# Designed miniproteins, single chains, continued (3): the designs that were tried, part 66

Each design is a single chain, and the fold is of that chain. pLDDT is the mean over its residues in the fold that is shown.

## One batch from the design tools (miniprotein)

Design m10285
Fold by ESMFold2-Fast:
Structure m10285 (fold): chain A 100 residues (1-100)
Amino acid sequence: DPELEAKAQTLAETALYLARRLAEDLGVEILSESSSASLTPDGRPIGVGEVEGIITPEGVERYKAWAEHTGEELLDVKEGDRITIRVTVEEGRISVEISA
């Protein structure tokens, strides 16, 4: 369905935008960006945006505050670590995952 594929692409662009904004807010020096658009087996659009970068000293404390505020699992993240921020956007749902 070209209309659902177009919606998935818009969600992927939104997901990447959100991942980039979070990376900036967390003091991550961005090394790479990627996005993907897909449909579920039942035809629901999904967009994924992914940012990979190096966490700064200020970013470590911002990341800890973010994890505490969101209830996400606190990873053992240190200055200079390579981290990945993945944002998934679906109709009515946004999810964020940070990995190191």
Scores: mean pLDDT 84

Design m10286
Fold by ESMFold2-Fast:
Structure m10286 (fold): chain A 72 residues (1-72)
Amino acid sequence: MLEEVIEQMAREAVAAPQEELDKAKAELEKVKDTMDPKVAELALKFLEAAKAGDLEKATEYARKLVEELEKL
């Protein structure tokens, strides 16, 4: 179910090494101009919340990101 996917994404991101999150952010910065601005913004906020270890905020941004992707 979508909720389980969202929760798993947030848990995995918060548990990820800082180095992996930094690489993901760098890759996103390279391609953000070719993607939907809302998706790019939510993905960046999700990665920042994960880097901060904030599971609650990471879950909220993951939910918003999935909702935005569903519109595509």
Scores: mean pLDDT 79

Design m10287
Fold by ESMFold2-Fast:
Structure m10287 (fold): chain A 100 residues (1-100)
Amino acid sequence: SKEVIKKIVEEVVKKAKETVEKNPDIPVEELINKTIDEFEKKLQEAVDQGLITPEEAMKMHEKVLDIGNELLEEAKKNKLSVKEVLEKLEKKLEEAVEEL
């Protein structure tokens, strides 16, 4: 199940990178919201397929929401670029998987 969540992180980060490459002027809030939505979708798909439990999905979803909120506040306070937010997002999501 940890390996399944790791694959979801890899896929979501790849999608976020593609989103930034196609729209480098995307607002940080929009990037974070799209990332959270993609995680919710992929976690639910994994639950529906029996690959992870609802409890594992909920735990990871809570971590993703916390990371998103922290990065939004940091981006406002420190005027982070979308690229800097993306780099921090990737690192924090990878760390969240290791804590599962």
Scores: mean pLDDT 87

Design m10288
Fold by ESMFold2-Fast:
Structure m10288 (fold): chain A 79 residues (1-79)
Amino acid sequence: VEEAEKLYEEGLRLYEEGRYKEAGEKFKEAADIYEKELGKTHSKTQEALYNAVLAYTKAYGSKHPKTVEVGERFESLFS
């Protein structure tokens, strides 16, 4: 999962820079890899999806299709 770790770290850096759209993309990509390798219930998968929700909410607002998509994915981890 080294690739997912790098994507997650890039997302954190971009978020700190206020580049929320790009941060959200990196967090989403990291979450996709973490889910495949570690499963939906793993803390790294949950953290990456949660940060994607936060980043997309700042970039697009809560009602945008991209924000809704990652939000629904995050909620599905607990259903």
Scores: mean pLDDT 84

Design m10289
Fold by ESMFold2-Fast:
Structure m10289 (fold): chain A 93 residues (1-93)
Amino acid sequence: DSQIQRMRQQAQDDIRQAEGRLRTTTGLQNIQISRSRNLANQISLQDPSLRPLADQNYQQTRDQGQQQIDDARRRLDDTRDRSDRRIRGLQDS
């Protein structure tokens, strides 16, 4: 069935794109989190009075980065679920 084969190929392409987005988001956010941690440590060493502000800024960067990674992962999971439902719908029809 050429329609089922085309839908499987489209599903694989959609999943591959979502996996690529997750990998890119994870890489970029990990770099930003690492840089933010290093900056917070440097600020705290140079001026201990700024440590609470530096730590807060690092925590915000980490939390925002983690949320973006989690959002990208949810999009991947949603893409897999939608692809499975579309293929099953065609098989059951």
Scores: mean pLDDT 85

Design m10290
Fold by ESMFold2-Fast:
Structure m10290 (fold): chain A 70 residues (1-70)
Amino acid sequence: GKEEAEKAGEEGDRAAARAAAGGGQGLVGSMIASTYGKKAREAYEKGDYEEAAKYARLAAQAGNMGFLAA
């Protein structure tokens, strides 16, 4: 639901920030996380909270993978 989408979005933002701090390898992860974060926000604004949560989780995953590669 909406609450889960918000929590997933917060986790995605933290993961993207960590990836960006990781340098060159983190930049790619941050870009991918940003793309999924935009899709999550667009879905949230359309009232599609399930899609918003899905894309927010993908954003978090991309950010975390970028951090692990750094």
Scores: mean pLDDT 68

Design m10291
Fold by ESMFold2-Fast:
Structure m10291 (fold): chain A 100 residues (1-100)
Amino acid sequence: LDRQIALLLESLEATMRRIEALLPELSEEQQEAVRRILEILRKMLELIRAGELTEEEFQKAMEEMIKIYNSVEFPEEVDRLLDQAMTALYMAAQLLFEQR
């Protein structure tokens, strides 16, 4: 795994842990949406580490996360962290695809 990709994935994991810490402060609807997004992020992270992530799978994952993100109103801190996590994932995936 490329060092730059590894650093982005570490940043993603750190952001995900911060989001998880905020779960108890959220409504049930917000918690469900966040858990679903975190599940997708974990799957994408695993696939990037394995070098197995396809552009098609990445596109579908991003579309699903955006759909969930737009279905619920989040507190500003959670909104910022979700954006940060999705940005880190996007950057890591793009670097992975450029190396193929």
Scores: mean pLDDT 87

Design m10292
Fold by ESMFold2-Fast:
Structure m10292 (fold): chain A 88 residues (1-88)
Amino acid sequence: SVDELVSQFQALSAQARALLAQAQSSTDLQEKKQLLAQLQEILDQMQNIYDELVRAKAPIEVLLEVGSQLTLLFAGAQALKKEIENEE
């Protein structure tokens, strides 16, 4: 159901935010790389849920909220990736 997909998305979103916050607080390059890899796996799962919500024709307000959260987390992951590349 749409409600179940949204619930799963919010759980993954909380995990993604925790990983991103931990990576931003870390001074260890190897830890940042491991956290980025975990974050990317979670973002892939979140993208799949978003695609399922689109196929299920979820209400537009749900798609906008979920899509907005996914976009911000993806931007955070890209910023972390650039930071890691600059530290190498």
Scores: mean pLDDT 90

Design m10293
Fold by ESMFold2-Fast:
Structure m10293 (fold): chain A 57 residues (1-57)
Amino acid sequence: MIVSLKGTGSGSALSRAANAALDTYENGATPEESKQAGIKAAEENGGTVHDVTVTKE
């Protein structure tokens, strides 16, 4: 599985966004739900994410 993010913020904000997207997807959510989880996590930590791609390998 690969999570790719494009945005602004601290490394911790972006890391939390990536982890939220990945964890949501691994728990059976859709790619769109995982993208929204990542965006929300970034915003809650003072970052902004514009693009989130979650792909199964």
Scores: mean pLDDT 75

Design m10294
Fold by ESMFold2-Fast:
Structure m10294 (fold): chain A 73 residues (1-73)
Amino acid sequence: MEEIEKFKKDAEEIAENIFEYLRDKSREELLKMAEQIAKQFGKNMENMGASKSEADSWAKELLEKLKKRIEEE
């Protein structure tokens, strides 16, 4: 659905902005936030009509992207 694709794009931008704002936090705190963000956005995606499988897969990919970003800094 068009709404789900827009949500994915907006969610990724929001997550990046959150980490930019929190860049002075410890790695442990950033990882905890990444897990919370991915979990919450996955649930929001399910509520928008995505399948559980699609939402879980995307949330996992988002979490991996956020972890990689944290590790690279």
Scores: mean pLDDT 76

Design m10295
Fold by ESMFold2-Fast:
Structure m10295 (fold): chain A 76 residues (1-76)
Amino acid sequence: SMAAARAAMQRLVDLLRKAGLDEGADQARKLYDALLAGDLAAAEAHSVALGKELRKASPEVQAQVRALLAEFAAAL
């Protein structure tokens, strides 16, 4: 469901911003937009950048992000 995918991505962006990972939130949004556009090269680049930003997060935030990314993937 596109509505469920959008909701999961918004929750992910909000989580990252609340954790102080504003660049990670921006990369997550750009990843979502690239996937919607079918731009797999841009999606890969933003996925890598998001992964780098996630390494700055606590293990708890990293686990929550992985759960939301799984919800997003399942909704697509």
Scores: mean pLDDT 84

Design m10296
Fold by ESMFold2-Fast:
Structure m10296 (fold): chain A 75 residues (1-75)
Amino acid sequence: SAMDEEKELAKKGAKDQSDKLIQQGRDSGDYQAYLSFARGLDLAMQGEVGDEDEGKKKFKESHEYFKQGLALLEA
């Protein structure tokens, strides 16, 4: 359906953003920090597409990955 196509396009967009974050980490030397941001973004997208209960778990995991990435940049 059109809604399923929109969800697939959104997932591709999130993957493109994730790939850019990983490349930024390689270019800057902060690979682990940007890898954590990329994982956080992927989990947040999974949370938006999933059921409410799974979404809550995915958003919590996403938040922890973003916190880890920030901590690595400040270390």
Scores: mean pLDDT 77

Design m10297
Fold by ESMFold2-Fast:
Structure m10297 (fold): chain A 85 residues (1-85)
Amino acid sequence: SAENNKLIIDKRDEIRKLAEELDVPFFLLEQVARVAARVGKLEEVLAAKSKEELIAVAREILAETDDPVDKRILTQVIATLEELL
């Protein structure tokens, strides 16, 4: 939704900082954050302290996501993040 997109834009610097701290590509974390915002779990993503915690939160979001496009995106992102471990 437009509200979720605005939330991601407003949180972009925080998402970028977290991507640098976790050593993950910004675009992958932004994709997780966008899906997370739609299921009300953006703050859980932003609270991740490691790649392993980020992947765990992303898997929980995948389980709660009903949108087939978001499921496909998140499945691909999780697989890519696991390759970075």
Scores: mean pLDDT 84

Design m10298
Fold by ESMFold2-Fast:
Structure m10298 (fold): chain A 80 residues (1-80)
Amino acid sequence: SEKVKERKENLKKAGEEALKKMKEKLKVGVREGYQAGLEIVREAVRKYNGKEVEELLEESSEAVEEIKEAVDKVSDERLS
């Protein structure tokens, strides 16, 4: 199961990189950050179809939802 461990580790690194890139893009625009991170996660998932992606997907979904909520709040504040 060395290959499974290697893929899981690579997916974790991809997830961490996606979150970092999202945060950097958030300096340019909240939507741009969200979209950039989402695309990286989607590409990682396309390469791996096993259970090793399930945890990353769950963690990514939580982070993505938090960013989406932050975008909605910023949009509401801008309209006030």
Scores: mean pLDDT 60

Design m10299
Fold by ESMFold2-Fast:
Structure m10299 (fold): chain A 74 residues (1-74)
Amino acid sequence: SPGETLRAALDEGEEAVRLLREKGDSETAARALEHLLGLEPQFEAQLAQVPAEEQPALRARYDAVVERLRELAA
């Protein structure tokens, strides 16, 4: 399902943030942020197919990954 696909992608993104935080690699974090922001239209399209009740949690997870990558890229 679209929700399962988004959860799997967010799980992978959250793990990538954890590894980048351990390494302190700001250049890789900046590239990961650029890539993730480029995927925002695809994320929004997938999110629109998810039940309304599930959307806030998935959006919050996406926003958290973006914010953590911004912190690591700084």
Scores: mean pLDDT 84

Design m10300
Fold by ESMFold2-Fast:
Structure m10300 (fold): chain A 94 residues (1-94)
Amino acid sequence: MEEFKEKIKEAVDAVLERFADRLTPEQREALEKIKTIIDEAESFEELVQKLIDLANNAKSPETAEIIKIIIEGVKNGESLDDILARVEEVLARP
C-alpha cells in the first residue's frame, strides 16, 4: 500500500511538472486532490474507491482520462515514462 501511494504521488508530481504549461486549472486541482486522497486513505480499498470516484466526478472527460491513466498505469506497473506519454496524448487532443 505505501509503495502504491508513493508511486501515484511520483506520477502525479511528474505530470504536474512536465505539463505545467498545458494543464488547465481544473486539471491541476484534480491532480492535487489525488495527493490529498492518498494522504487521507486508511486502506487500499478506500484509496482505490476514492480515486475512482474522483475520476467519475471529474468536470471534463480529459481530466477523468488523465486520472484513470495515472491510477491504472501505477496499478499495472507501467513505467513513469509510459504513463507520461499517455497523459501527453490526452493533452494533445483538440
Scores: mean pLDDT 82

Design m10301
Fold by ESMFold2-Fast:
Structure m10301 (fold): chain A 74 residues (1-74)
Amino acid sequence: SELDEVKAKLAAARAALDAAQAKTDALKAQLAANPQDGAALGKQLLEAEIEEGVAAVELGVLETVLRNLEKKLA
């Protein structure tokens, strides 16, 4: 079922966003603890924030697809 496939992708996208948020939080904590490493950690944080943003957009798109499919099946 297309609905089941989209729900599976949604679950994976939620997990990916959670992982990206955890990575961003860990890097922010590391930067706060080790400000002398700011340049290297700052670059890693920016990359992690981009990954988090992409994951959030992908989740939002999949949530919209699910809503549209549920509306068509109702």
Scores: mean pLDDT 85

Design m10302
Fold by ESMFold2-Fast:
Structure m10302 (fold): chain A 82 residues (1-82)
Amino acid sequence: EEEELELAERLERERRRRELAREIADRLLSSLEKALEEEIEKIKRGELSEERAKQVLSLALSEYKREKREEKAKEIEELLKE
C-alpha cells in the first residue's frame, strides 16, 4: 500500500530530523548565550545605540527568564531600567 510506504518514510525522516534539530539547537543555544554576553558587555560600556541596546536586552531577558536564570534576568532588568 502506497500510503503505508509513505508513512514509514515520513516517520524515519521525522525521527532523524528531530535528533539533528536537538544537536543543532544545543550548539546554537551555546553560541547565542556567548554572543548575548558579549553584546551585554558592550551595552555596559555604552558602545551600542539605545535602540539596539533595548532590542538586545529584551531578547536576553526573554531567554534568561525562559531558562530560569534568575541572576542573569535580574542583571538585564537593571540595565533596562536605565
Scores: mean pLDDT 72

Design m10303
Fold by ESMFold2-Fast:
Order: structure tokens, then sequence, then C-alpha cells
Structure m10303 (fold): chain A 61 residues (1-61)
């Protein structure tokens, strides 16, 4: 994946997953791992929106 497009997809999924996880089951061990992966990918791509979504997921865990 090559940056902005991948990061924006990650941000959309991260935000959706974060909102769902907040109201859903607290199986955050899996969600935290996913958010950490998304944060690394977004940070490497230089995608601030993706990184913010992943950080929100991590702060829930």
Amino acid sequence: MKGAEAGKKAAAEGQGAGAAAGGYDSTLHRDVEGARETLKAAEEAGDKAGAEGARIGLSHG
C-alpha cells in the first residue's frame, strides 16, 4: 500500500471499529493489536488521519 489512499481507508476503518468497539464487547486485545498495526502503517505512509483513528482505538484499550 502506497500512502494516502491506504491511510484514509485505515482511518475510516479505524474510526468505525473504534466507535463500534466503544459500544460493543470489550474484546480490546484484538482491537488494540489491529489499531497498533494501523498506526504503524499510517505513520509510515505519513497519513495523519489514519494515525489519529488508530490512536483512538489504542486509547480505548
Scores: mean pLDDT 57

Design m10304
Fold by ESMFold2-Fast:
Structure m10304 (fold): chain A 82 residues (1-82)
Amino acid sequence: MKEKVEKILEEMEKKLKEIREEIAANPEDYTEEEIKKKQKELVEELIRKLREAGLEEIAEAIEKAMSGEIPAEVTEELLEKA
């Protein structure tokens, strides 16, 4: 179980890093809105992959953070601690 979580988080962290580096390399091509859209799409993919791995509780916690039911900072901490 933990190995599947670690693999999903590693893949998501790699994608997030690639997005951040792409934006840093091409700042004129990305508006704040486009950056937020890319981050939202990445988090949505993370939630989907967590649910597919049977980690429904973690997926629900992240989804609630995104909807404003819990603080957004909790989403970042969950990604670091899982």
Scores: mean pLDDT 69

Design m10305
Fold by ESMFold2-Fast:
Structure m10305 (fold): chain A 71 residues (1-71)
Amino acid sequence: ELEEILRDAREHNGYLGLAVVYYLYGNDPELAEEYFEKARAEHNPELVEAAREALLAGRLTEESLPVMEVP
């Protein structure tokens, strides 16, 4: 089920989706941080940082992320 969530997150939210899923469900904050850095290069870095701050403060879930275009 985690593999399905990761696949869906990558398709709809790019690296930002992967970062959020690894943080919330993977219990791997180091890997989540790596994907946040990749997301900054792929997406708007201000949006990525806002999402990361909200996630770390417990105010963001995977379901609250907007669908993002993946190249």
Scores: mean pLDDT 65

Design m10306
Fold by ESMFold2-Fast:
Structure m10306 (fold): chain A 83 residues (1-83)
Amino acid sequence: MEEEIKKLTKEAAEAALKGDGEKALEKAKEALELATKIEDKDRAKELIVEVTTEVTTAAEEAGLEETVEKVREMAGEAIKKLE
């Protein structure tokens, strides 16, 4: 599970750096959804933060403002889902 989340996160960040905001969002969404399925809620939150930080950093460097905002929104929803 964690290896798959990490792979999707890397793919999302690479897509963002190439200017492909749509692919970045798709891969980030998959990574965040998988993170919410982790039984350890503290670890799940940690992984959500890691996904969000890596993808938003890449998107910010690429100038993808809408992608940054959407990733942040998806991450907030993922954290709320863990409650």
Scores: mean pLDDT 85

Design m10307
Fold by ESMFold2-Fast:
Structure m10307 (fold): chain A 84 residues (1-84)
Amino acid sequence: MTYEFTDENGNKVTLETEGNKSKLTIEAEKEDPEEIAKKYIEELESNGAEVTKVEKKVEGDKEIITIEAKYKERTLTVEIIAKK
């Protein structure tokens, strides 16, 4: 299932779920993508999830940070996209 919404900071958020896998895509409007990533890592760890990967990629004028986490048999991928 796919859900799209705007968060409290004006970022466009897309949540996609398929079985035990979830992907959250955040399009950063004005926030630093590294600050967004830090907040999500802290929330995931505070809720008992294990952050397994954090990767930063620059693609043209876009910065993409990918966070992968697991909780028991569930996996979550958070992808933060910001325009430079």
Scores: mean pLDDT 79

Design m10308
Fold by ESMFold2-Fast:
Structure m10308 (fold): chain A 94 residues (1-94)
Amino acid sequence: SAEAQRALNELMVRQAREAAALIRANRDAPEAEREALVREHTERFRRELEELQARYPGIPAELVELYAGIFRHEVRVLARAAAEGRPIPEVPEL
């Protein structure tokens, strides 16, 4: 539905912004702490995708898994950039 698509798009934008903010705030943190924060971020947004699917049953499980994978990949790419001393964009591009 159009409503489900809007909710999914809003979640994607929020995830991207929060991932970038999380990595920027913690760029100088020890690796183990950064890995824990990346894991917590990934688990939180997976739960939000599952809650969104519960509200909109028309969202197939395969799409939830796809977006969960995208979210995990995105935050890891940002974490790698921070570890390499590269600038973190305000809104990451996938």
Scores: mean pLDDT 82

Design m10309
Fold by ESMFold2-Fast:
Structure m10309 (fold): chain A 66 residues (1-66)
Amino acid sequence: VPSAREAAEAAARGGLAGDAEAARRGNQWSMKSGSPAGGLAGAYAGREAGNAEAERLGLQWAMKAT
């Protein structure tokens, strides 16, 4: 069974991947919309979604391990 540490590490990796994807999408949207606000909003939303999923996984395993 994965340890809480392994689950937390997986969650952290998920957060990093989410942040990278958010940055890529934000840049892409900024170029297409011609507006920095559109790019920033896209990057922020993607980053939050990635971080939320990473946190959920870490918390879920931590509760089972304790």
Scores: mean pLDDT 60

Design m10310
Fold by ESMFold2-Fast:
Structure m10310 (fold): chain A 84 residues (1-84)
Amino acid sequence: GKKMKLKSFIAGLTKKEKGYALAFVTGQIELPPERKLTVARIVFTILKIEEEEISLETLKRLFPFVSEEKRKELLQNLKALEAE
């Protein structure tokens, strides 16, 4: 199917989803596991829209302000979603 543009996808996110994504990007809040999965689903959709590989290098490029530990945790969640 035709890919949805990234801006349209972001505009469709709920206030809570936008808040969790912002908290992840800025590193201001430690997210519980359930909300980390919500962020992982948002990032997974972004990577599919942009046709990016699910890799640590991609995450470092897209989220340079996120810690290496949080990027590794996100990668594990993304790999689990890809395997489903």
Scores: mean pLDDT 73

Design m10311
Fold by ESMFold2-Fast:
Structure m10311 (fold): chain A 99 residues (1-99)
Amino acid sequence: SQEEFDIGVADLVEAMGNIAYKNGDYEGAAKLYTKAAEIYERVGHRERAAQAYLNAGKAYLKSGKYDKAIEYFRRAVELDPSLREEAEKLIKEAQEKKK
């Protein structure tokens, strides 16, 4: 199905994001995680999308893009409220570093 194909593409893009992150390309990783999250969200895989947005936020945090990090942490919680505790801790870290 188109959905199965799209999930496969998102999984590959997320894996590419993981490789970029491990190599210290945090901005590249964030863009790849965001792309994977958008695909998961479009096909209705809310929990997978939330995890990918959380990873995008973590990558933006590492790259010093604090406003983008906060935006994606909030989006992750909106899609999966179980991520709230982890995301709130990361949002506070981003807010402190932004000052």
Scores: mean pLDDT 92

Design m10312
Fold by ESMFold2-Fast:
Structure m10312 (fold): chain A 84 residues (1-84)
Amino acid sequence: SHQDVINQVKQDIQGIRDLVRQSVSLNGSDEGKRLAQQAIDQADKLSKYIEEAYNKGLISRREYTIYESEITMLRMNAYQIVVS
């Protein structure tokens, strides 16, 4: 359902956000880079999930755009840690 998708997306975004925060706190360490890579992998999976939900008409274009923007920002933040 629409609500199930929204609940899943919010939960997954929070999980990615927590990984990014942990990776920042471990800045410059191998462990920090591993957590950042996990955040990237989860962001990529979530991006595919919301694309499919949008294609199935389960979420609006506005919701898709907002969540995709948030996922893209989190992925970019994680990527900066991996390449540091």
Scores: mean pLDDT 90

Design m10313
Fold by ESMFold2-Fast:
Structure m10313 (fold): chain A 82 residues (1-82)
Amino acid sequence: NIGEQLRKLRQEAGLTQKEAAERAGLSQSYYSEIENGSEDAINALTPQKVVKLAKALGVPVGEIVKLLNDHGVQVLKEVILG
């Protein structure tokens, strides 16, 4: 589950959901939906939000993209082509 892997990365960074959301510029509610595996929340992630989320968790952007299945491929294409 994408949300479970994201939760693990957040816990390894020593952050609460609120802290991770604040660093990434997301609401805590939206961040919680991503960790719960909401496809709508995951599919609403823009390339800019993926970059901010990776920075907030202290991981390379590729780690977050790797978690996002088909949506991650779409985000990667936008980063490469933009």
Scores: mean pLDDT 76

Design m10314
Fold by ESMFold2-Fast:
Structure m10314 (fold): chain A 98 residues (1-98)
Amino acid sequence: MSEAQRLLMDLAAHVLALATAVVLGDKEAAIKYGKLALETARRLLELARERGATPQELEEAITLVEAAAELLREMGTEEGEKLAKELEEIAEELRELL
């Protein structure tokens, strides 16, 4: 398994946990998983800049990062909106590498 594939699996797990927390109204858990998703997304962006990810892996990363941003915006909190903006910036930078 590539490093990009491992990070994508971690990101997907964090996004699923974030979605669950948002549905349950668990704001503390949602922020926790949002921060973990952001950290994993930053690692994916760095790997992508080093040409360590395929175009398909970049497209998958963009989809997951955008999903996380939308979930965090749905919370309606200032911290959630801040995390969503940081994730949206990463998604845009990943698109520039396609």
Scores: mean pLDDT 90

Design m10315
Fold by ESMFold2-Fast:
Structure m10315 (fold): chain A 84 residues (1-84)
Amino acid sequence: SGYEGAIRYVEKAIEALEKGDVESAIRYLEKARELASKVPGADEAVALVSIGIYLAQKGDVEKALEYARKALEVLRKLLEEAKR
């Protein structure tokens, strides 16, 4: 699959951002980006995760959460389509 790994790391990143653990969130998003970059058709999710990393590094936790959630929606949709 590959999508499931990327999804799990984005979910961990969202939880870390909600708890104010920005350092862990960035590490989880970097792992999610690595895994998503290896999956065909996940270019949009890779871009959204990359924006999330940038915003988290800038300390914009609110926008980092927004982009992480958008990436999660895209990855979940791709996983559902891959099961058909």
Scores: mean pLDDT 88

Design m10316
Fold by ESMFold2-Fast:
Structure m10316 (fold): chain A 81 residues (1-81)
Amino acid sequence: APPRLGVGEFEGSAEDYRAAIAQAEALGTAKLVDFEELEPGEKRVVVFAQGADGTTYVAVARSSPEDRERALAKVREAAAQ
């Protein structure tokens, strides 16, 4: 089956988000594919795709349409492997 894609927006510190993803990775529930370093106060977009094995592949990027599209491409590639 093709990977399931989703997009969410989150406002918070880069460190808080990175810590949460690291915890999910440690539990084997998610893998971080990409993390774009953002300025304080910038909105983050979280994009994800689920692989055939049930692993969720996650990327965090700036919330612009261009950055969303790039991040979606990265998680899609990771989920397909």
Scores: mean pLDDT 70

Design m10317
Fold by ESMFold2-Fast:
Structure m10317 (fold): chain A 106 residues (1-106)
Amino acid sequence: APLTPEEEEARRREGLRDMYESLKAELQKAGIDVERIDKLFEEGKYDEIDELLASLDPKTRQLVLTYLALKYILENPDPELRARFDAALASGDVDALRELVKEYLK
């Protein structure tokens, strides 16, 4: 059955929330201090996040960048960001998600 715009938005946000929770668990298993990253992000301390990312291996760095993109989109539902994120998710383009996060951490 076709969804209303409101129902479609709710399902999209549910999917993003599930991805966020799964990735958060993966980062915690990798020994990443997600609580510290969350605090820095909420306080707008992007320079400190960038320094933290520079200390991580490339794979872990990309996971953290994807996590931050999901967190940003869930907390700040910008229609333009959401459209770009949806396009990247639909194509499976993880590199596009990484570029989105880099743009917002500058």
Scores: mean pLDDT 72

Design m10318
Fold by ESMFold2-Fast:
Structure m10318 (fold): chain A 79 residues (1-79)
Amino acid sequence: MELSPEELEELARRAAERARALYEATPEEKKDELKEIILKDLIEGEKRYPGFAELVARAAEEMGDEVLAELARKAAEEA
């Protein structure tokens, strides 16, 4: 079943919030590994729901999270 645009936007916003929380909670020495995990997860999300990664990038920009926004844009390009 395909998601409505509204459901997809909500899913992307919650994904952005969770990714940010995980990144903030992660020790500096493991942040690079977490970035790779987040990127892979966002690529899979984009493959499943086209437009997901771009919506995550937008949510990240609204939160002021430039790192997450960049990862989400990269995921949209690689998917």
Scores: mean pLDDT 82

Design m10319
Fold by ESMFold2-Fast:
Structure m10319 (fold): chain A 81 residues (1-81)
Amino acid sequence: MADPAEELDAFSPEAVREGVRLLLEEVKTLPKEEAIEALRRAIGTLDGLLEAAERGLASPELGEAAREAREELRERLEELE
């Protein structure tokens, strides 16, 4: 496994995918308003990560994971609104 202590300024693609999976399970248990806010905050974080990857501050693989995660969360948000 990758050593997270060696990458203190970067997330792994696997961590992004797992975080999205956990968030999608968690929002099923939240009231609609709280679920919407949680999804919006997560999308904002992923937008920042995707922008960092486009600037060369994060790996292309991480940028791809962030883009996929963002679309998945956006689709869930549209279902709730």
Scores: mean pLDDT 75

